Designed miniproteins, single chains, continued (5). Designs and how they scored, part 63

Each design is a single chain, and the fold is of that chain. pLDDT is the mean over its residues in the fold that is shown.

## One batch from the design tools (miniprotein)

Design m18174
Fold by ESMFold2-Fast:
Structure m18174 (fold): chain A 62 residues (1-62)
Amino acid sequence: AEEALAAAYRAAKRAYALSNGDLAAAMQAGVEAAREAGAVDVSGTVTQRGNSYRIDLRAAAP
């Protein structure tokens, strides 16, 4: 759901900032936020491109 993904990205970004760049903490926070918003089948992917990191989160509706 769109709302679940928005909540997940917000939580992931916040966790990343608070943990000084811990990608695992960011993904965990994103997955938890999506589940709290009612998403099922939540998954995350982290992609590194040089000095940049991208976190992609996917959630399916029930």
Scores: mean pLDDT 67

Design m18175
Fold by ESMFold2-Fast:
Structure m18175 (fold): chain A 58 residues (1-58)
Amino acid sequence: SADAERGERLGALGVILAAQGRREEGARLTSKAIDLLRAAGDERGAAGAQAALEQIRA
């Protein structure tokens, strides 16, 4: 679905930004990705984004 695709792209961008030291922006985008993936029913994608968010905030 469009929401799942958008969530996956947003999650990938969030991880990239965090890796570049833009941790707050990365966390914000990854949080939005989790919401979109959950709304789309992508349980695996949402779990992956949640794990990424925890790593960014560690």
Scores: mean pLDDT 86

Design m18176
Fold by ESMFold2-Fast:
Structure m18176 (fold): chain A 64 residues (1-64)
Amino acid sequence: SMTDKKIQQLETQLATDQEVKAELDKEIADPSLSERQKLVLYSARAVVQAGIDFTQQQIDKLKA
C-alpha cells in the first residue's frame, strides 16, 4: 500500500539520520575541540535528534 511504502521511506530516513548522529557523537568525543566547537556540534546533534523524533512520530502515526 501507499502507507507501507511511506513507512519504509521514513524508516530509511530514520536509519540515515541515526548514522549522522553517530558520526556527530564521534566528532564530539575529540578532546582537542574548543568549548565553542563542542557547542556548535551539540547544536547540530540537537537538530538531528529533533529530525529523528519527528520521523519516528510520523511512523507511529501511520502505524496507528
Scores: mean pLDDT 89

Design m18177
Fold by ESMFold2-Fast:
Structure m18177 (fold): chain A 82 residues (1-82)
Amino acid sequence: MKEKKLTEEELLKGLDEFFEMLEAEVAATPDPARARNLVLAYLRLAMREISEIKDEKLRKLAYERLKEWRARHYPDVPVPEL
């Protein structure tokens, strides 16, 4: 059985792990333009996953956390449109 009922705690943990992974990938990328393209690509993937969250409150929470992370680390990278 691979039915996973997403909790707020699991969502926040998943987002933290995602951001840690993305920060590590960016740190391994010395070219700023290439790093920005990586951020945009990963933000597009994250927004696709967030859009599939059935719980509206959890979906909104995930989207706000994604926007906050982008605003803190890469304010010049546009928020991807779905």
Scores: mean pLDDT 75

Design m18178
Fold by ESMFold2-Fast:
Structure m18178 (fold): chain A 82 residues (1-82)
Amino acid sequence: MTLEEILSLSDEELREYIENGFNTLLAQGFSPEVAAQLVAMGLGIPLEDVDLSGSKEELIESIVRAAKKWREEQKKKLEEEK
């Protein structure tokens, strides 16, 4: 998925994308923590912004929060075009 596609997603669509990616990796035999890391890396999100502790639901929420923060930072950079 391109940066432009990620920036055009609603909060609900972004969550669905993260959940689908996470569930796909779990189906491939990755642990929840590793699946969370791979989804974050695939989105270009710094791992230091993701809390890798807790339940599957808490991992998804952590990635969603980090992704929303990252999207706002990317939007700001695009609006500040030099």
Scores: mean pLDDT 75

Design m18179
Fold by ESMFold2-Fast:
Structure m18179 (fold): chain A 62 residues (1-62)
Amino acid sequence: MKSLSELKPGDDVVVYANGGPLTIATVEKVNGDSVELKGFDKPLSIGDEYYGVTIERIEQYE
């Protein structure tokens, strides 16, 4: 799995949960092993639960 620290503020990302894409969001800030996304109330890390789903991956989109 790719490290979240490879992402940069302003990157568009796809958030993956339950074996598929959950949403597209823009990175606001990278905190090592977590990212702050526009419109999300808290930073996300791989393996976090968000509204009852487990975050599998966060990958750069285009």
Scores: mean pLDDT 75

Design m18180
Fold by ESMFold2-Fast:
Structure m18180 (fold): chain A 85 residues (1-85)
Amino acid sequence: DEEVEKVLKELEEKLKKAKSLAEMKKYLAEALGKLEEIAIKKSSNKEEYEKLFKEYAEKLKELLKKLGVPEELLEAVENALKTFL
């Protein structure tokens, strides 16, 4: 999905330039919000929304693992899944 890939690419660039854990968490929260909006826009019901957002969150987690970010960012994604689902 082009919109999802754009969000992930912008997040990768911001995380590479981030100088603190707080700044990284801010950029992650912004990206999660954008992924939620895309999932809502592309879903017709709650089941489709939950499926899409989980798929987007897994792609986000893979990006974070690839970048070797602190574990706290991966925990933030898991907490967001509990909040948005």
Scores: mean pLDDT 83

Design m18181
Fold by ESMFold2-Fast:
Structure m18181 (fold): chain A 72 residues (1-72)
Amino acid sequence: MEEEKELIEQVEKLKKKAEELAKEGASVEELAAIYTGIAALLTSSKRLGLEKAAEVADKAGEEVQKLIDERE
């Protein structure tokens, strides 16, 4: 399914960007912006019934939230 593949790719790209920014000492605000993007993709995945994309987005959001929590 093209839509599910594209959503998963977008989630993985945002997660990688968050990990790279965290290593560079990015602000909580920058990480929160990426978290918001992942949350939007999670909502879209749920709305479209794309269970695998929703699972990937949920896990990625959780990992980005942990990066935010580690930034103080």
Scores: mean pLDDT 82

Design m18182
Fold by ESMFold2-Fast:
Structure m18182 (fold): chain A 89 residues (1-89)
Amino acid sequence: MELSEEEKKEVEEMMKILDKDGDGVISAEELREFLELFGRHPTDEELEHLMKYLDKNGDGVISLEELVAFMQTFPRETFRAMFEHIKKS
């Protein structure tokens, strides 16, 4: 639930990389690419569930704020483990 300014900035930098259209929203395809940055290949079911939980507006896309809120559901220890895993890879 707590993101430091640096952690939030890192999420925002990732969002800028994924937001190829520059429209400030993330498509399901871009969300899949985001998860791949963490070494994950989500199933269609997993991706569909994430879209349903994150897409509060029902427009078929995810806002930056919705993705940041999702990242906040991870405990700090999980964030640290993910970053360490990425650094080793």
Scores: mean pLDDT 65

Design m18183
Fold by ESMFold2-Fast:
Structure m18183 (fold): chain A 67 residues (1-67)
Amino acid sequence: MKLDFEEFVEYLKEKGYFPTLDFDDPASLAQIRRVFAHFDVDGDGYLNEEELAALERTLAGGGPPKP
């Protein structure tokens, strides 16, 4: 399964991630695009299941990535 940016935004809304972000605000959308690009390791404009799982581990685990 692959999620493009629009599907990724809907996924975040359904899961309740980033509840303090306003998805209508350009600055908040830019932040979400940066998160998307950070986890889009392949750079093809889609998140696969492995990249999405890495995102979920980061959000659920409560820890930032190691320096």
Scores: mean pLDDT 72

Design m18184
Fold by ESMFold2-Fast:
Structure m18184 (fold): chain A 76 residues (1-76)
Amino acid sequence: MEEILQKANSVPENPKTQEEQDIKTAANIAKKIANGEISPEVAAVAISTLRSSSKHVKDPKAQKQIQEIVDAIEKG
């Protein structure tokens, strides 16, 4: 849980690129899951969507951050 929040807190506040926007979207989803705002069913769909969208991210660093957020959510 804290790991997810730390990952979310490290993302850009004002996204300038598509990659930054994707990271911020992933971070917002992670925060909602960590706060219990999203049901497990909705969380599963969100995680699946993040995995699918990460394949379209061209920046390897951004792609890795999204994958780490997804992994953290799935791990606990």
Scores: mean pLDDT 69

Design m18185
Fold by ESMFold2-Fast:
Structure m18185 (fold): chain A 62 residues (1-62)
Amino acid sequence: SLADKITAVIRANPEIALELGDVFAEAYVESNGSLEAAAKAVAATLKSKGLDEAAAEVEAAL
């Protein structure tokens, strides 16, 4: 599932896992529970850090 993929990507990046979790939680709440919006926010944060392949994995699960 998309949630499982996001969790796997966050766990694979332990150095920024807390930041990614915060980004996910905020986007999820602000979108009234849209997992797609939360996933897009996580992917955008990954791209901003130069983690383009990880971002592409999240986007591919959309």
Scores: mean pLDDT 84

Design m18186
Fold by ESMFold2-Fast:
Structure m18186 (fold): chain A 105 residues (1-105)
Amino acid sequence: MTPLERLFEKAKQEIENLPDDASKEEIIEKFKYLFTQIALAARFDLLNNPKFSEKEIYEFLERINEVAEETVKKIEQSNTKDEMKEIALEGLERIKEIYEEALKK
């Protein structure tokens, strides 16, 4: 398991382990925090990979940022904490898929 794969697993556990009384705002802030850590780690990994140009790294970061923004928007529109957690987990999984797709180049 790569350091970034471990970071995705930890992020998933952090969302799953949010207390049942966590507010919508706390769920959004936790997701944003975890996303920022993942985005920084992914950027660092791709910058150190000679197969990736600056343009490709930029396009990758734009794509995962769009997923994160859409995920936050969906959480804001949801009415149950279980749905909010599920949306956050789906967002993290989609970001992971985009990262894995980029590496298959």
Scores: mean pLDDT 85

Design m18187
Fold by ESMFold2-Fast:
Structure m18187 (fold): chain A 85 residues (1-85)
Amino acid sequence: MSYEIEIVKVSDKYYLVRVTITGGENRKEIAERIGEALAAVPGTVKVTVEKSSYDENTYIVSAVMDSLEAAEEAKRVAEEILEEA
């Protein structure tokens, strides 16, 4: 399993946290766990868990956060889950 986490400023008020998970048998379950955990972070506007339309071995978790602090916390939470997986 490989993963990438990025934080992108999408507007003056919103940040996107994108977690990309590639390979591994449990990638769907891990992506769903991250999605649930990120939805619980204060400042989360929305969370989407998607199978990549370009690669069947990739799941993408996208979280829109209302502050940089919320985005950094979301990244920390996602990293913790991925390191334990």
Scores: mean pLDDT 84

Design m18188
Fold by ESMFold2-Fast:
Structure m18188 (fold): chain A 74 residues (1-74)
Amino acid sequence: MAEVEIEGDTAYIRVENTPDASESLEKKLKEAGEKGVTKAVIYIDTEDPEATERAARGLAEKAGIKEVEVIAAP
């Protein structure tokens, strides 16, 4: 449900709008953080961009990722 591509110190994560989207994102962010990623660019399909962006930033911070860009769209 979440796809990740790591380029240098940046992880590009695409999350599908599915019931397990939050769990998939948390798992991929944790894996990226364990690999030493310092920046995450997260693409999320969502009907609530503002709430989803806040949640995604919280998960990335929990994973130890310092710089987070969230592109949330319906």
Scores: mean pLDDT 77

Design m18189
Fold by ESMFold2-Fast:
Structure m18189 (fold): chain A 75 residues (1-75)
Amino acid sequence: APAPTPPRPPFDTPELIEAARLAEQGRWEEALALLRASGDPRAAEAARLMGEFAHNVGDEAAARRFYALADELAA
């Protein structure tokens, strides 16, 4: 069945916004560290979408690391 427009990740905290900026700059290690340190319950969803972004720019290693972090944070 067709789904409604999916919600975007909540990048409304300074930590999640900064992590997104770092990911857009290809600074994957810093983005991963900031997501892990944030303590935000939405960090798992943010990590998953940053992994999708890494995949879309052709960095499969970074994508795998973000997906692994998303799974870790979602527990």
Scores: mean pLDDT 74

Design m18190
Fold by ESMFold2-Fast:
Structure m18190 (fold): chain A 63 residues (1-63)
Amino acid sequence: GGKSGEAAAKAGEAGDAVAAASGGHDARLNGPTKGGQEAERAGQAGDPAAASKGGRQAALEGK
């Protein structure tokens, strides 16, 4: 989930919850990641800050 997690983190930091949710979803499809699931959930809830945190976790899990 490295690239998808990075995309979710970047989108969340920019305040784009929809893009963060998409990146989190893609990170989950590349493997079972807590970060990817959290980014997808938070992005869908309209919380870009929480989505950014989940995206960063997914990016670290993909390294």
Scores: mean pLDDT 74

Design m18191
Fold by ESMFold2-Fast:
Structure m18191 (fold): chain A 85 residues (1-85)
Amino acid sequence: RLEELLERAARLLSEVLNIPFEKALEMTRQAVLHLAGLIKKFGLEAGRQSAEIFARDLVDLLGVPEERARELAELLLEAAELLVA
């Protein structure tokens, strides 16, 4: 379950940033661990806010379409919630 979410998020990140899957997977793992840490220390709302900021940065700084950025943020948040559970 967690592994499937990580792979899906990494594939999406690889496509939107045009980077190799291995690099996208490493970045995805870092993002999920960071979100999981925030959720564990400050609750789910802190994780949601961080994921929203990340999605906004993908759109504003990297030109990623809003729909794809939102999908990626949702996958990362779901993976982080599973990691904390």
Scores: mean pLDDT 82

Design m18192
Fold by ESMFold2-Fast:
Structure m18192 (fold): chain A 57 residues (1-57)
Amino acid sequence: GPVTARLRVTHPDGSVEERTVTAPDEDGLRRAMGDALLEAGQRFEKEGPGVAETELL
């Protein structure tokens, strides 16, 4: 069945964004979560260091 994880990103300005990622299987979740973490990393490169946390739901 589908697998879901939460991504919480605390940006350099102190703002917090939360995203849930759902995929049909664990392989899909790993790929989707990788993409989300890459996006967070790009923002950190532009705006300065932040924090990204993942949680399996």
Scores: mean pLDDT 79

Design m18193
Fold by ESMFold2-Fast:
Structure m18193 (fold): chain A 91 residues (1-91)
Amino acid sequence: AEELRQRLLETTQKLAKAIEEGNVDEAVKLTREMIRLAGELLENSPPEEAKEAIQEALDILSKTKPKSFDAEVVQAIAIIGLAIALREAEK
């Protein structure tokens, strides 16, 4: 659980940096990895712990300032993906 939480947050921080730098290809790759890690956290952690980690990742992305329109689109997709994961954690 803790390793998955740490990997999710580290991946989210790398994604935020890629979005701020306008590295769209890296941002897409990191978005996929972040969503995968969120899914694994939901399957392998208590719902409350998964929810807290996903909420923290959402907060990081919501504060990220995209450098370009393409980076803004990837940020929106990443936020939507995490929001769906958070909704799933509440079931």
Scores: mean pLDDT 86

Design m18194
Fold by ESMFold2-Fast:
Structure m18194 (fold): chain A 75 residues (1-75)
Amino acid sequence: SLAQRKAQLRSRIDALLEQLDAQIRAEINRPTVNIDRLVTLNDQRQQLEQMRADIDSMTPAQLDQVEAQLDKIAS
């Protein structure tokens, strides 16, 4: 169902956000911080948070785009 698909994507986004937050925390705690990497990680975090916020209003076509984007982030 559409509701089940949205729930699965929310769970997937939440898991990726946890991984991303761990990566950001690890980078901040390095003796020499890579600022370019932090910018990239924070941009990805913002995109995932926006997807998470918008998911309940998404059409099936938009959900297909979200799945494709999550596959890119996870690879």
Scores: mean pLDDT 87

Design m18195
Fold by ESMFold2-Fast:
Structure m18195 (fold): chain A 71 residues (1-71)
Amino acid sequence: VDVEKVVEEAKRLGERAGVEPEIAGRVARELVERGVPAHVAVTATAILSIAISIERELDPEEARRLEEELR
């Protein structure tokens, strides 16, 4: 498992969903370091990024809190 490759892929998917690449990269890295398979870590980060993007439109304050917790 190449952690850098997983982080890079997660950053790209997160950016497409409108999430800061730094946040997406950190989430993916933590998942892989905890033993989550690379493909699952990338997928989970993509789903989280979509959820944050939706929340930002529905409740910007809640989205900000979620992003702060992931920094």
Scores: mean pLDDT 77

Design m18196
Fold by ESMFold2-Fast:
Structure m18196 (fold): chain A 89 residues (1-89)
Amino acid sequence: SVARETAMYLKTIAFIQENGATPEERKILVEMTKIAIELGVSVDEFEEILRIIREKGPVAGLEKLLQLAEERGDEASKKRVEELLEKLK
């Protein structure tokens, strides 16, 4: 829903304001947010992913998103997460 999408983007904006991010990191966080929305990730699951990113870094957060894509059988979302992980090598 539009409300769910808005809530998830607002959480990403708040995360960036609280923790800071380079232009490249902002692009990754925005793309990750889009993938999470399309995958059907809940707002609570998304907050957990952002917590993982804060504590362990963006690779760990993307690995959690990859696990959720695999569990849901979403090959398109899985591929998009793998492409973001490759970019962070």
Scores: mean pLDDT 85

Design m18197
Fold by ESMFold2-Fast:
Structure m18197 (fold): chain A 91 residues (1-91)
Amino acid sequence: MKEKVEKLLKEAERLFNEAAQIDPAARSALQGALGSFKKAVEEKDPVKRSVLAVAGMLQAIAALELSTSPEARELIRKAYRKGLEAVDLAE
Protein backbone atom coordinates (compact mmCIF):
# COMPACT_ATOMS: atom_id res chain seq x y z
CA MET A 1 0.00 0.00 0.00
CA LYS A 2 2.92 2.44 0.58
CA GLU A 3 3.66 2.55 -3.19
CA LYS A 4 0.02 3.31 -4.06
CA VAL A 5 -0.21 6.03 -1.37
CA GLU A 6 3.02 7.65 -2.64
CA LYS A 7 1.77 7.47 -6.25
CA LEU A 8 -1.55 9.13 -5.32
CA LEU A 9 0.23 11.93 -3.40
CA LYS A 10 2.61 12.56 -6.33
CA GLU A 11 -0.35 12.68 -8.73
CA ALA A 12 -2.19 15.11 -6.39
CA GLU A 13 0.97 17.28 -6.21
CA ARG A 14 1.30 17.29 -10.03
CA LEU A 15 -2.39 18.26 -10.48
CA PHE A 16 -2.21 20.99 -7.79
CA ASN A 17 0.97 22.38 -9.40
CA GLU A 18 -0.70 22.42 -12.85
CA ALA A 19 -3.70 24.25 -11.36
CA ALA A 20 -1.41 26.80 -9.65
CA GLN A 21 0.39 27.43 -12.97
CA ILE A 22 -2.96 28.14 -14.70
CA ASP A 23 -4.33 30.24 -11.79
CA PRO A 24 -1.60 31.61 -9.46
CA ALA A 25 -4.21 33.21 -7.14
CA ALA A 26 -4.99 29.70 -5.81
CA ARG A 27 -1.31 28.72 -5.25
CA SER A 28 -1.09 29.32 -1.46
CA ALA A 29 -4.35 27.45 -0.76
CA LEU A 30 -3.23 24.59 -3.05
CA GLN A 31 0.14 24.35 -1.26
CA GLY A 32 -1.73 24.26 2.06
CA ALA A 33 -4.04 21.47 0.83
CA LEU A 34 -1.11 19.34 -0.38
CA GLY A 35 0.78 19.89 2.90
CA SER A 36 -2.26 18.82 4.95
CA PHE A 37 -2.76 15.63 2.89
CA LYS A 38 0.97 14.76 3.17
CA LYS A 39 0.82 15.22 6.97
CA ALA A 40 -2.42 13.19 7.17
CA VAL A 41 -0.82 10.24 5.32
CA GLU A 42 2.14 10.23 7.79
CA GLU A 43 -0.03 10.72 10.91
CA LYS A 44 -0.42 7.60 13.10
CA ASP A 45 -3.22 8.98 15.33
CA PRO A 46 -6.57 8.39 13.55
CA VAL A 47 -8.23 11.51 15.04
CA LYS A 48 -5.34 13.80 14.02
CA ARG A 49 -5.25 12.12 10.58
CA SER A 50 -8.97 12.88 10.12
CA VAL A 51 -8.47 16.54 11.17
CA LEU A 52 -5.58 16.94 8.68
CA ALA A 53 -7.62 15.31 5.88
CA VAL A 54 -10.52 17.71 6.56
CA ALA A 55 -8.07 20.65 6.64
CA GLY A 56 -6.69 19.58 3.24
CA MET A 57 -10.20 19.32 1.80
CA LEU A 58 -11.19 22.78 3.13
CA GLN A 59 -7.99 24.34 1.73
CA ALA A 60 -8.75 22.75 -1.67
CA ILE A 61 -12.31 24.18 -1.51
CA ALA A 62 -10.81 27.61 -0.71
CA ALA A 63 -8.58 27.22 -3.81
CA LEU A 64 -11.69 26.45 -5.90
CA GLU A 65 -13.31 29.68 -4.64
CA LEU A 66 -10.14 31.70 -5.45
CA SER A 67 -9.77 30.16 -8.92
CA THR A 68 -11.56 31.74 -11.91
CA SER A 69 -10.29 29.19 -14.48
CA PRO A 70 -12.57 26.21 -15.31
CA GLU A 71 -9.44 24.19 -16.24
CA ALA A 72 -7.74 24.97 -12.91
CA ARG A 73 -10.95 24.19 -10.97
CA GLU A 74 -11.20 20.74 -12.61
CA LEU A 75 -7.52 20.00 -11.80
CA ILE A 76 -8.11 21.06 -8.16
CA ARG A 77 -11.16 18.74 -7.91
CA LYS A 78 -9.13 15.81 -9.29
CA ALA A 79 -6.16 16.61 -7.01
CA TYR A 80 -8.10 16.71 -3.73
CA ARG A 81 -9.87 13.44 -4.61
CA LYS A 82 -6.42 11.85 -5.07
CA GLY A 83 -5.26 13.37 -1.77
CA LEU A 84 -8.27 11.99 0.11
CA GLU A 85 -7.79 8.58 -1.57
CA ALA A 86 -4.14 8.54 -0.40
CA VAL A 87 -5.17 9.34 3.21
CA ASP A 88 -7.89 6.63 3.14
CA LEU A 89 -5.41 4.00 1.89
CA ALA A 90 -2.71 5.01 4.44
CA GLU A 91 -4.76 3.51 7.36
Scores: mean pLDDT 85

Design m18198
Fold by ESMFold2-Fast:
Structure m18198 (fold): chain A 95 residues (1-95)
Amino acid sequence: SDETKQQAEQVMGDFEIKMIDILLTYARNNNDKSVFEKKVEELIKELEELKKTSSPEVQELIDKMIEVLKTMVTDPSKVPQKLLELHDTLETFLK
């Protein structure tokens, strides 16, 4: 629906801004992995909280965002594939 589309776009836009903030903070702290991992964990907690008040479709999108964040820490080589999965999920909402 148009309402679900707007919610998905808003959540994705906010996620992209926060992801850029994590990467900039990482760079500003001389690529300190502990700073990166802490920022990722904080964003995962924020997304889990947002998920509680979101529609089922937006919850699925948030789960894909959390998967991207977890993959950035555990297996960075798989991040491009996880980002494609996130983008594909977003596109189904925009249909």
Scores: mean pLDDT 84

Design m18199
Fold by ESMFold2-Fast:
Structure m18199 (fold): chain A 92 residues (1-92)
Amino acid sequence: MEKEEEERKKKKEEEGKKLAEEVKEEMLKISKEKGTEEGIKYGKEKAKEYPEYKELIEKATKEANKEAIEIESDRALETMLEESERIKEESE
């Protein structure tokens, strides 16, 4: 076991994990502000920019996409509830 290769691998793994977390956070932020499609586009662009961390970024992108869909679903439900309350208030 070569210590130099092990250190390099560990450092790359830490850098990749940090980058993947940043990509996930930015994707969720973009998805909330501009929609899920724009968030997915950002994740794909970052995977292309950092091919050595592609697997970590793709995993983060998949997780962020799942969370973004949940946020979008919640937003749609909230909008329908607000619209229903508005109609009820105007009718009373």
Scores: mean pLDDT 72

Design m18200
Fold by ESMFold2-Fast:
Structure m18200 (fold): chain A 64 residues (1-64)
Amino acid sequence: DGSKLTLEEALRRVYEEYGEVTPERLAEVLGVSVPFASALLREFEKAFDTTANEFAKKLAEESK
């Protein structure tokens, strides 16, 4: 996506602020449309063989 905020950082921030990653919250943090954020989440989960929530939770837990 080329933005200074990576998808991984956006996922972590959404999880830390809201406790759950949703397309609507991700869209707000990234400044993109909800359908686009939903597509990003599907591609991410497919590529990493994990859910966005599990990935974000792991990142938050490893930050302690």
Scores: mean pLDDT 75

Design m18201
Fold by ESMFold2-Fast:
Structure m18201 (fold): chain A 87 residues (1-87)
Amino acid sequence: MKRVLRAIEELLRRLREARAAGASDEELEALREEALERARREGLSEEELELIRDWLRVVENPTDESLDPVKERIAERLRAALEEMEA
């Protein structure tokens, strides 16, 4: 989970900076894909990459009720990671 959290943090920072600079939706999508390809090269599993995609979808659409199951899945994985880090 440590690599997943760092990848999410760095990507969210880059997306925030790009949005502040007026980046288009297409440019933001390119940044997401670039970050996912980099994470894959660094040895993140497909499950970890899926978690990053799901997290980004939730962060970008916090009021979208259709994402409630995705939000729960992310919350469960983050709770497990925090518990492991505290142990």
Scores: mean pLDDT 69

Design m18202
Fold by ESMFold2-Fast:
Structure m18202 (fold): chain A 74 residues (1-74)
Amino acid sequence: SAEFAEKLLAKLKELLAEAEKALAAGDVEKAKFIAELVKGLAGIYRGIGKITGDEEVLKAADEAIEEAEALLAS
């Protein structure tokens, strides 16, 4: 599942950047929608980290969740 994990991480980074751009532009609704998607995908990525014991995957997942939660609190 390395290909799947790599694609998930790339998508998480892409979506976080898009959400930050939306928020900076004043599109709060779009930013919140994308942040919720990030939380869902990061949850899946975190699950992969738990199954594999990959500390870097777990850390990246937790960071993505925290960033998404910060966007939702904006």
Scores: mean pLDDT 84

Design m18203
Fold by ESMFold2-Fast:
Structure m18203 (fold): chain A 95 residues (1-95)
Amino acid sequence: SVIDDLLEWARTIENIHLSMSAHALANEIELIMAKLSEEERKKVEQVLRKVIDALKAGDLEKAIRILEGAERSEKNEEVKRALRELRHLVQKLKE
């Protein structure tokens, strides 16, 4: 569902380069989440819902801050690593 929400957002983007980057982001998120347990995946999904809301609002800086805050607060090393990887991917959308 989180991936579906991101792909729905990507389809609304008129800028072809940003749309392609959003599609690539969705694919990379699936790969990151595939390495996690069900419990770890649920934690990442909660953060991703807030990130996607920020992206839909056009606020890339807010999306990055959400991921940074979640990474700092997280005690599970696998979830922390996934959040860090996601932050790097979202930062690439600014380029």
Scores: mean pLDDT 83

Design m18204
Fold by ESMFold2-Fast:
Structure m18204 (fold): chain A 99 residues (1-99)
Amino acid sequence: MEEKQRRQRALSLMVAAKLLAIAAVLERSLADAEAAVELVLETAELDPELAVEGAEAVARALVELGERERAVEALRRAAEASKDPEARERLLRLAEEIE
């Protein structure tokens, strides 16, 4: 995949994940938060740095919904999907801070 196209797709997915995270908190929708997690995981495969930003927003939404364990799991899944060691370290550190 061309790097420019990969980054553009990753940006779109990360923005969508952030919007779904906001919607999840406003509507008290765990389904929207879980949909946002899936978008973060796809972002992590394309651009690990953008996935960290999306994962932070989604994890915060899950914590606000009272789903702390799901927030930790989402961050760990994003870390596993990320091939960049720096992004993986940041995601795992965020998971430890929520625990």
Scores: mean pLDDT 86

Design m18205
Fold by ESMFold2-Fast:
Structure m18205 (fold): chain A 85 residues (1-85)
Amino acid sequence: SLLELQKELLELVDELLRLGVEALELANDPSLSEEDRQRALEVNMRLYGRVLDAVNTPVTEESLKKMIEDGRRLKEEARRELEEI
């Protein structure tokens, strides 16, 4: 249902925002190299961009499913990248 998809998207957005905060903390960690801080900043920017896209997208069942799929993929990619820092 549309409601179940909206709930799933909101839960995913919360997870992406939490990961974005982690990325921002790494981007500001003085113990990390400049290169690792820059990588973390890029991850943060990518996560925020996707959250903004979700807010500005017309709400249909098809668009919600696509946003959820794309968001889950982004979450896993971002997590892996941050674990390498």
Scores: mean pLDDT 84

Design m18206
Fold by ESMFold2-Fast:
Structure m18206 (fold): chain A 118 residues (1-118)
Amino acid sequence: SRAAQLAQQIQQLRQLRDNLEKKVEQAKKEISSMSPAERKKAEELADTIADPARASGARLRIVALREESRLTGRPLSPAEQEEVRELENALKVWLVKNSDDLLQSIDQQIAALEQQLS
């Protein structure tokens, strides 16, 4: 039924919200363990990530570098290892900076679906 489909979508969004909160808290802890220089570089790079699509692009770059290394048996070069590290750090900073907007977007989607159930 439509009500069952809406209830399933609401449950999936609630799970996504909970997972996002856990990722944000983990990212905060990892950022707090960074040196001041690493944190500054990560913040500067995160500021170039204008939207979620660019963040997805950065994640795909990390995956592509790791998969190429795995498939070829060639270890990542020092430059590629540094690129991965810098992108991972920047994505953590980006996630924390955008967490309120991302959570609010999910909460608004849940509220809209709950209104459809009423």
Scores: mean pLDDT 88

Design m18207
Fold by ESMFold2-Fast:
Structure m18207 (fold): chain A 94 residues (1-94)
Amino acid sequence: SKFQEALDKLAEDREIALEIAERIRREVPELADEDVEDLALGLQTFLLVNKDKIKDLKDLEELLKRMFQSMGISEEDAEKAAQIVVEKVKELAE
């Protein structure tokens, strides 16, 4: 599916992951001081580990929210970070 192709692109393309990480740092206050390369690597690792659990954008959003909350950030900021990733996946799936 175009959705799975978009997930694979994000998991494989470090440049795309870095673009997302930079946007998260700009727009999510609790993640503003995170290392951009660590965020990018974390996102790609998350996608590889959870590939079989991510069937659609809703699964992606819910699992990303849980991942960000496990990093100790608030639910509100976790939702913002998850939405940034979801928006990029939607763009890549077009």
Scores: mean pLDDT 87

Design m18208
Fold by ESMFold2-Fast:
Structure m18208 (fold): chain A 100 residues (1-100)
Amino acid sequence: SPPIHPEVQDLADEVGKRSGRKIELRDQGFDLEAVINNDPNTHVSYAVYVDGIKIGRIIATYDSRGNLTDIKVSAGGKTSSNRDDMVDLLVKAAKNAKPK
């Protein structure tokens, strides 16, 4: 498996720091058909977990040259590609993720 992109890892680290929680990223894979059919963009999806609870997802988009072009976060029914909003959405979800 390729390593997690540094900007995606930095996002997870910032969420962990602000929430005080351990953030785990689980690779959900990418659109293999798009890669095989020479689609210009590759989307890599990561499920975001706190203590085994899924709190959201991160989607990293790469161009045909392998350059990271976009990062999106979905958490709590909201989606953002703005850095501060992405962190805030995941921090809120992480703080609300308590085991019963």
Scores: mean pLDDT 79

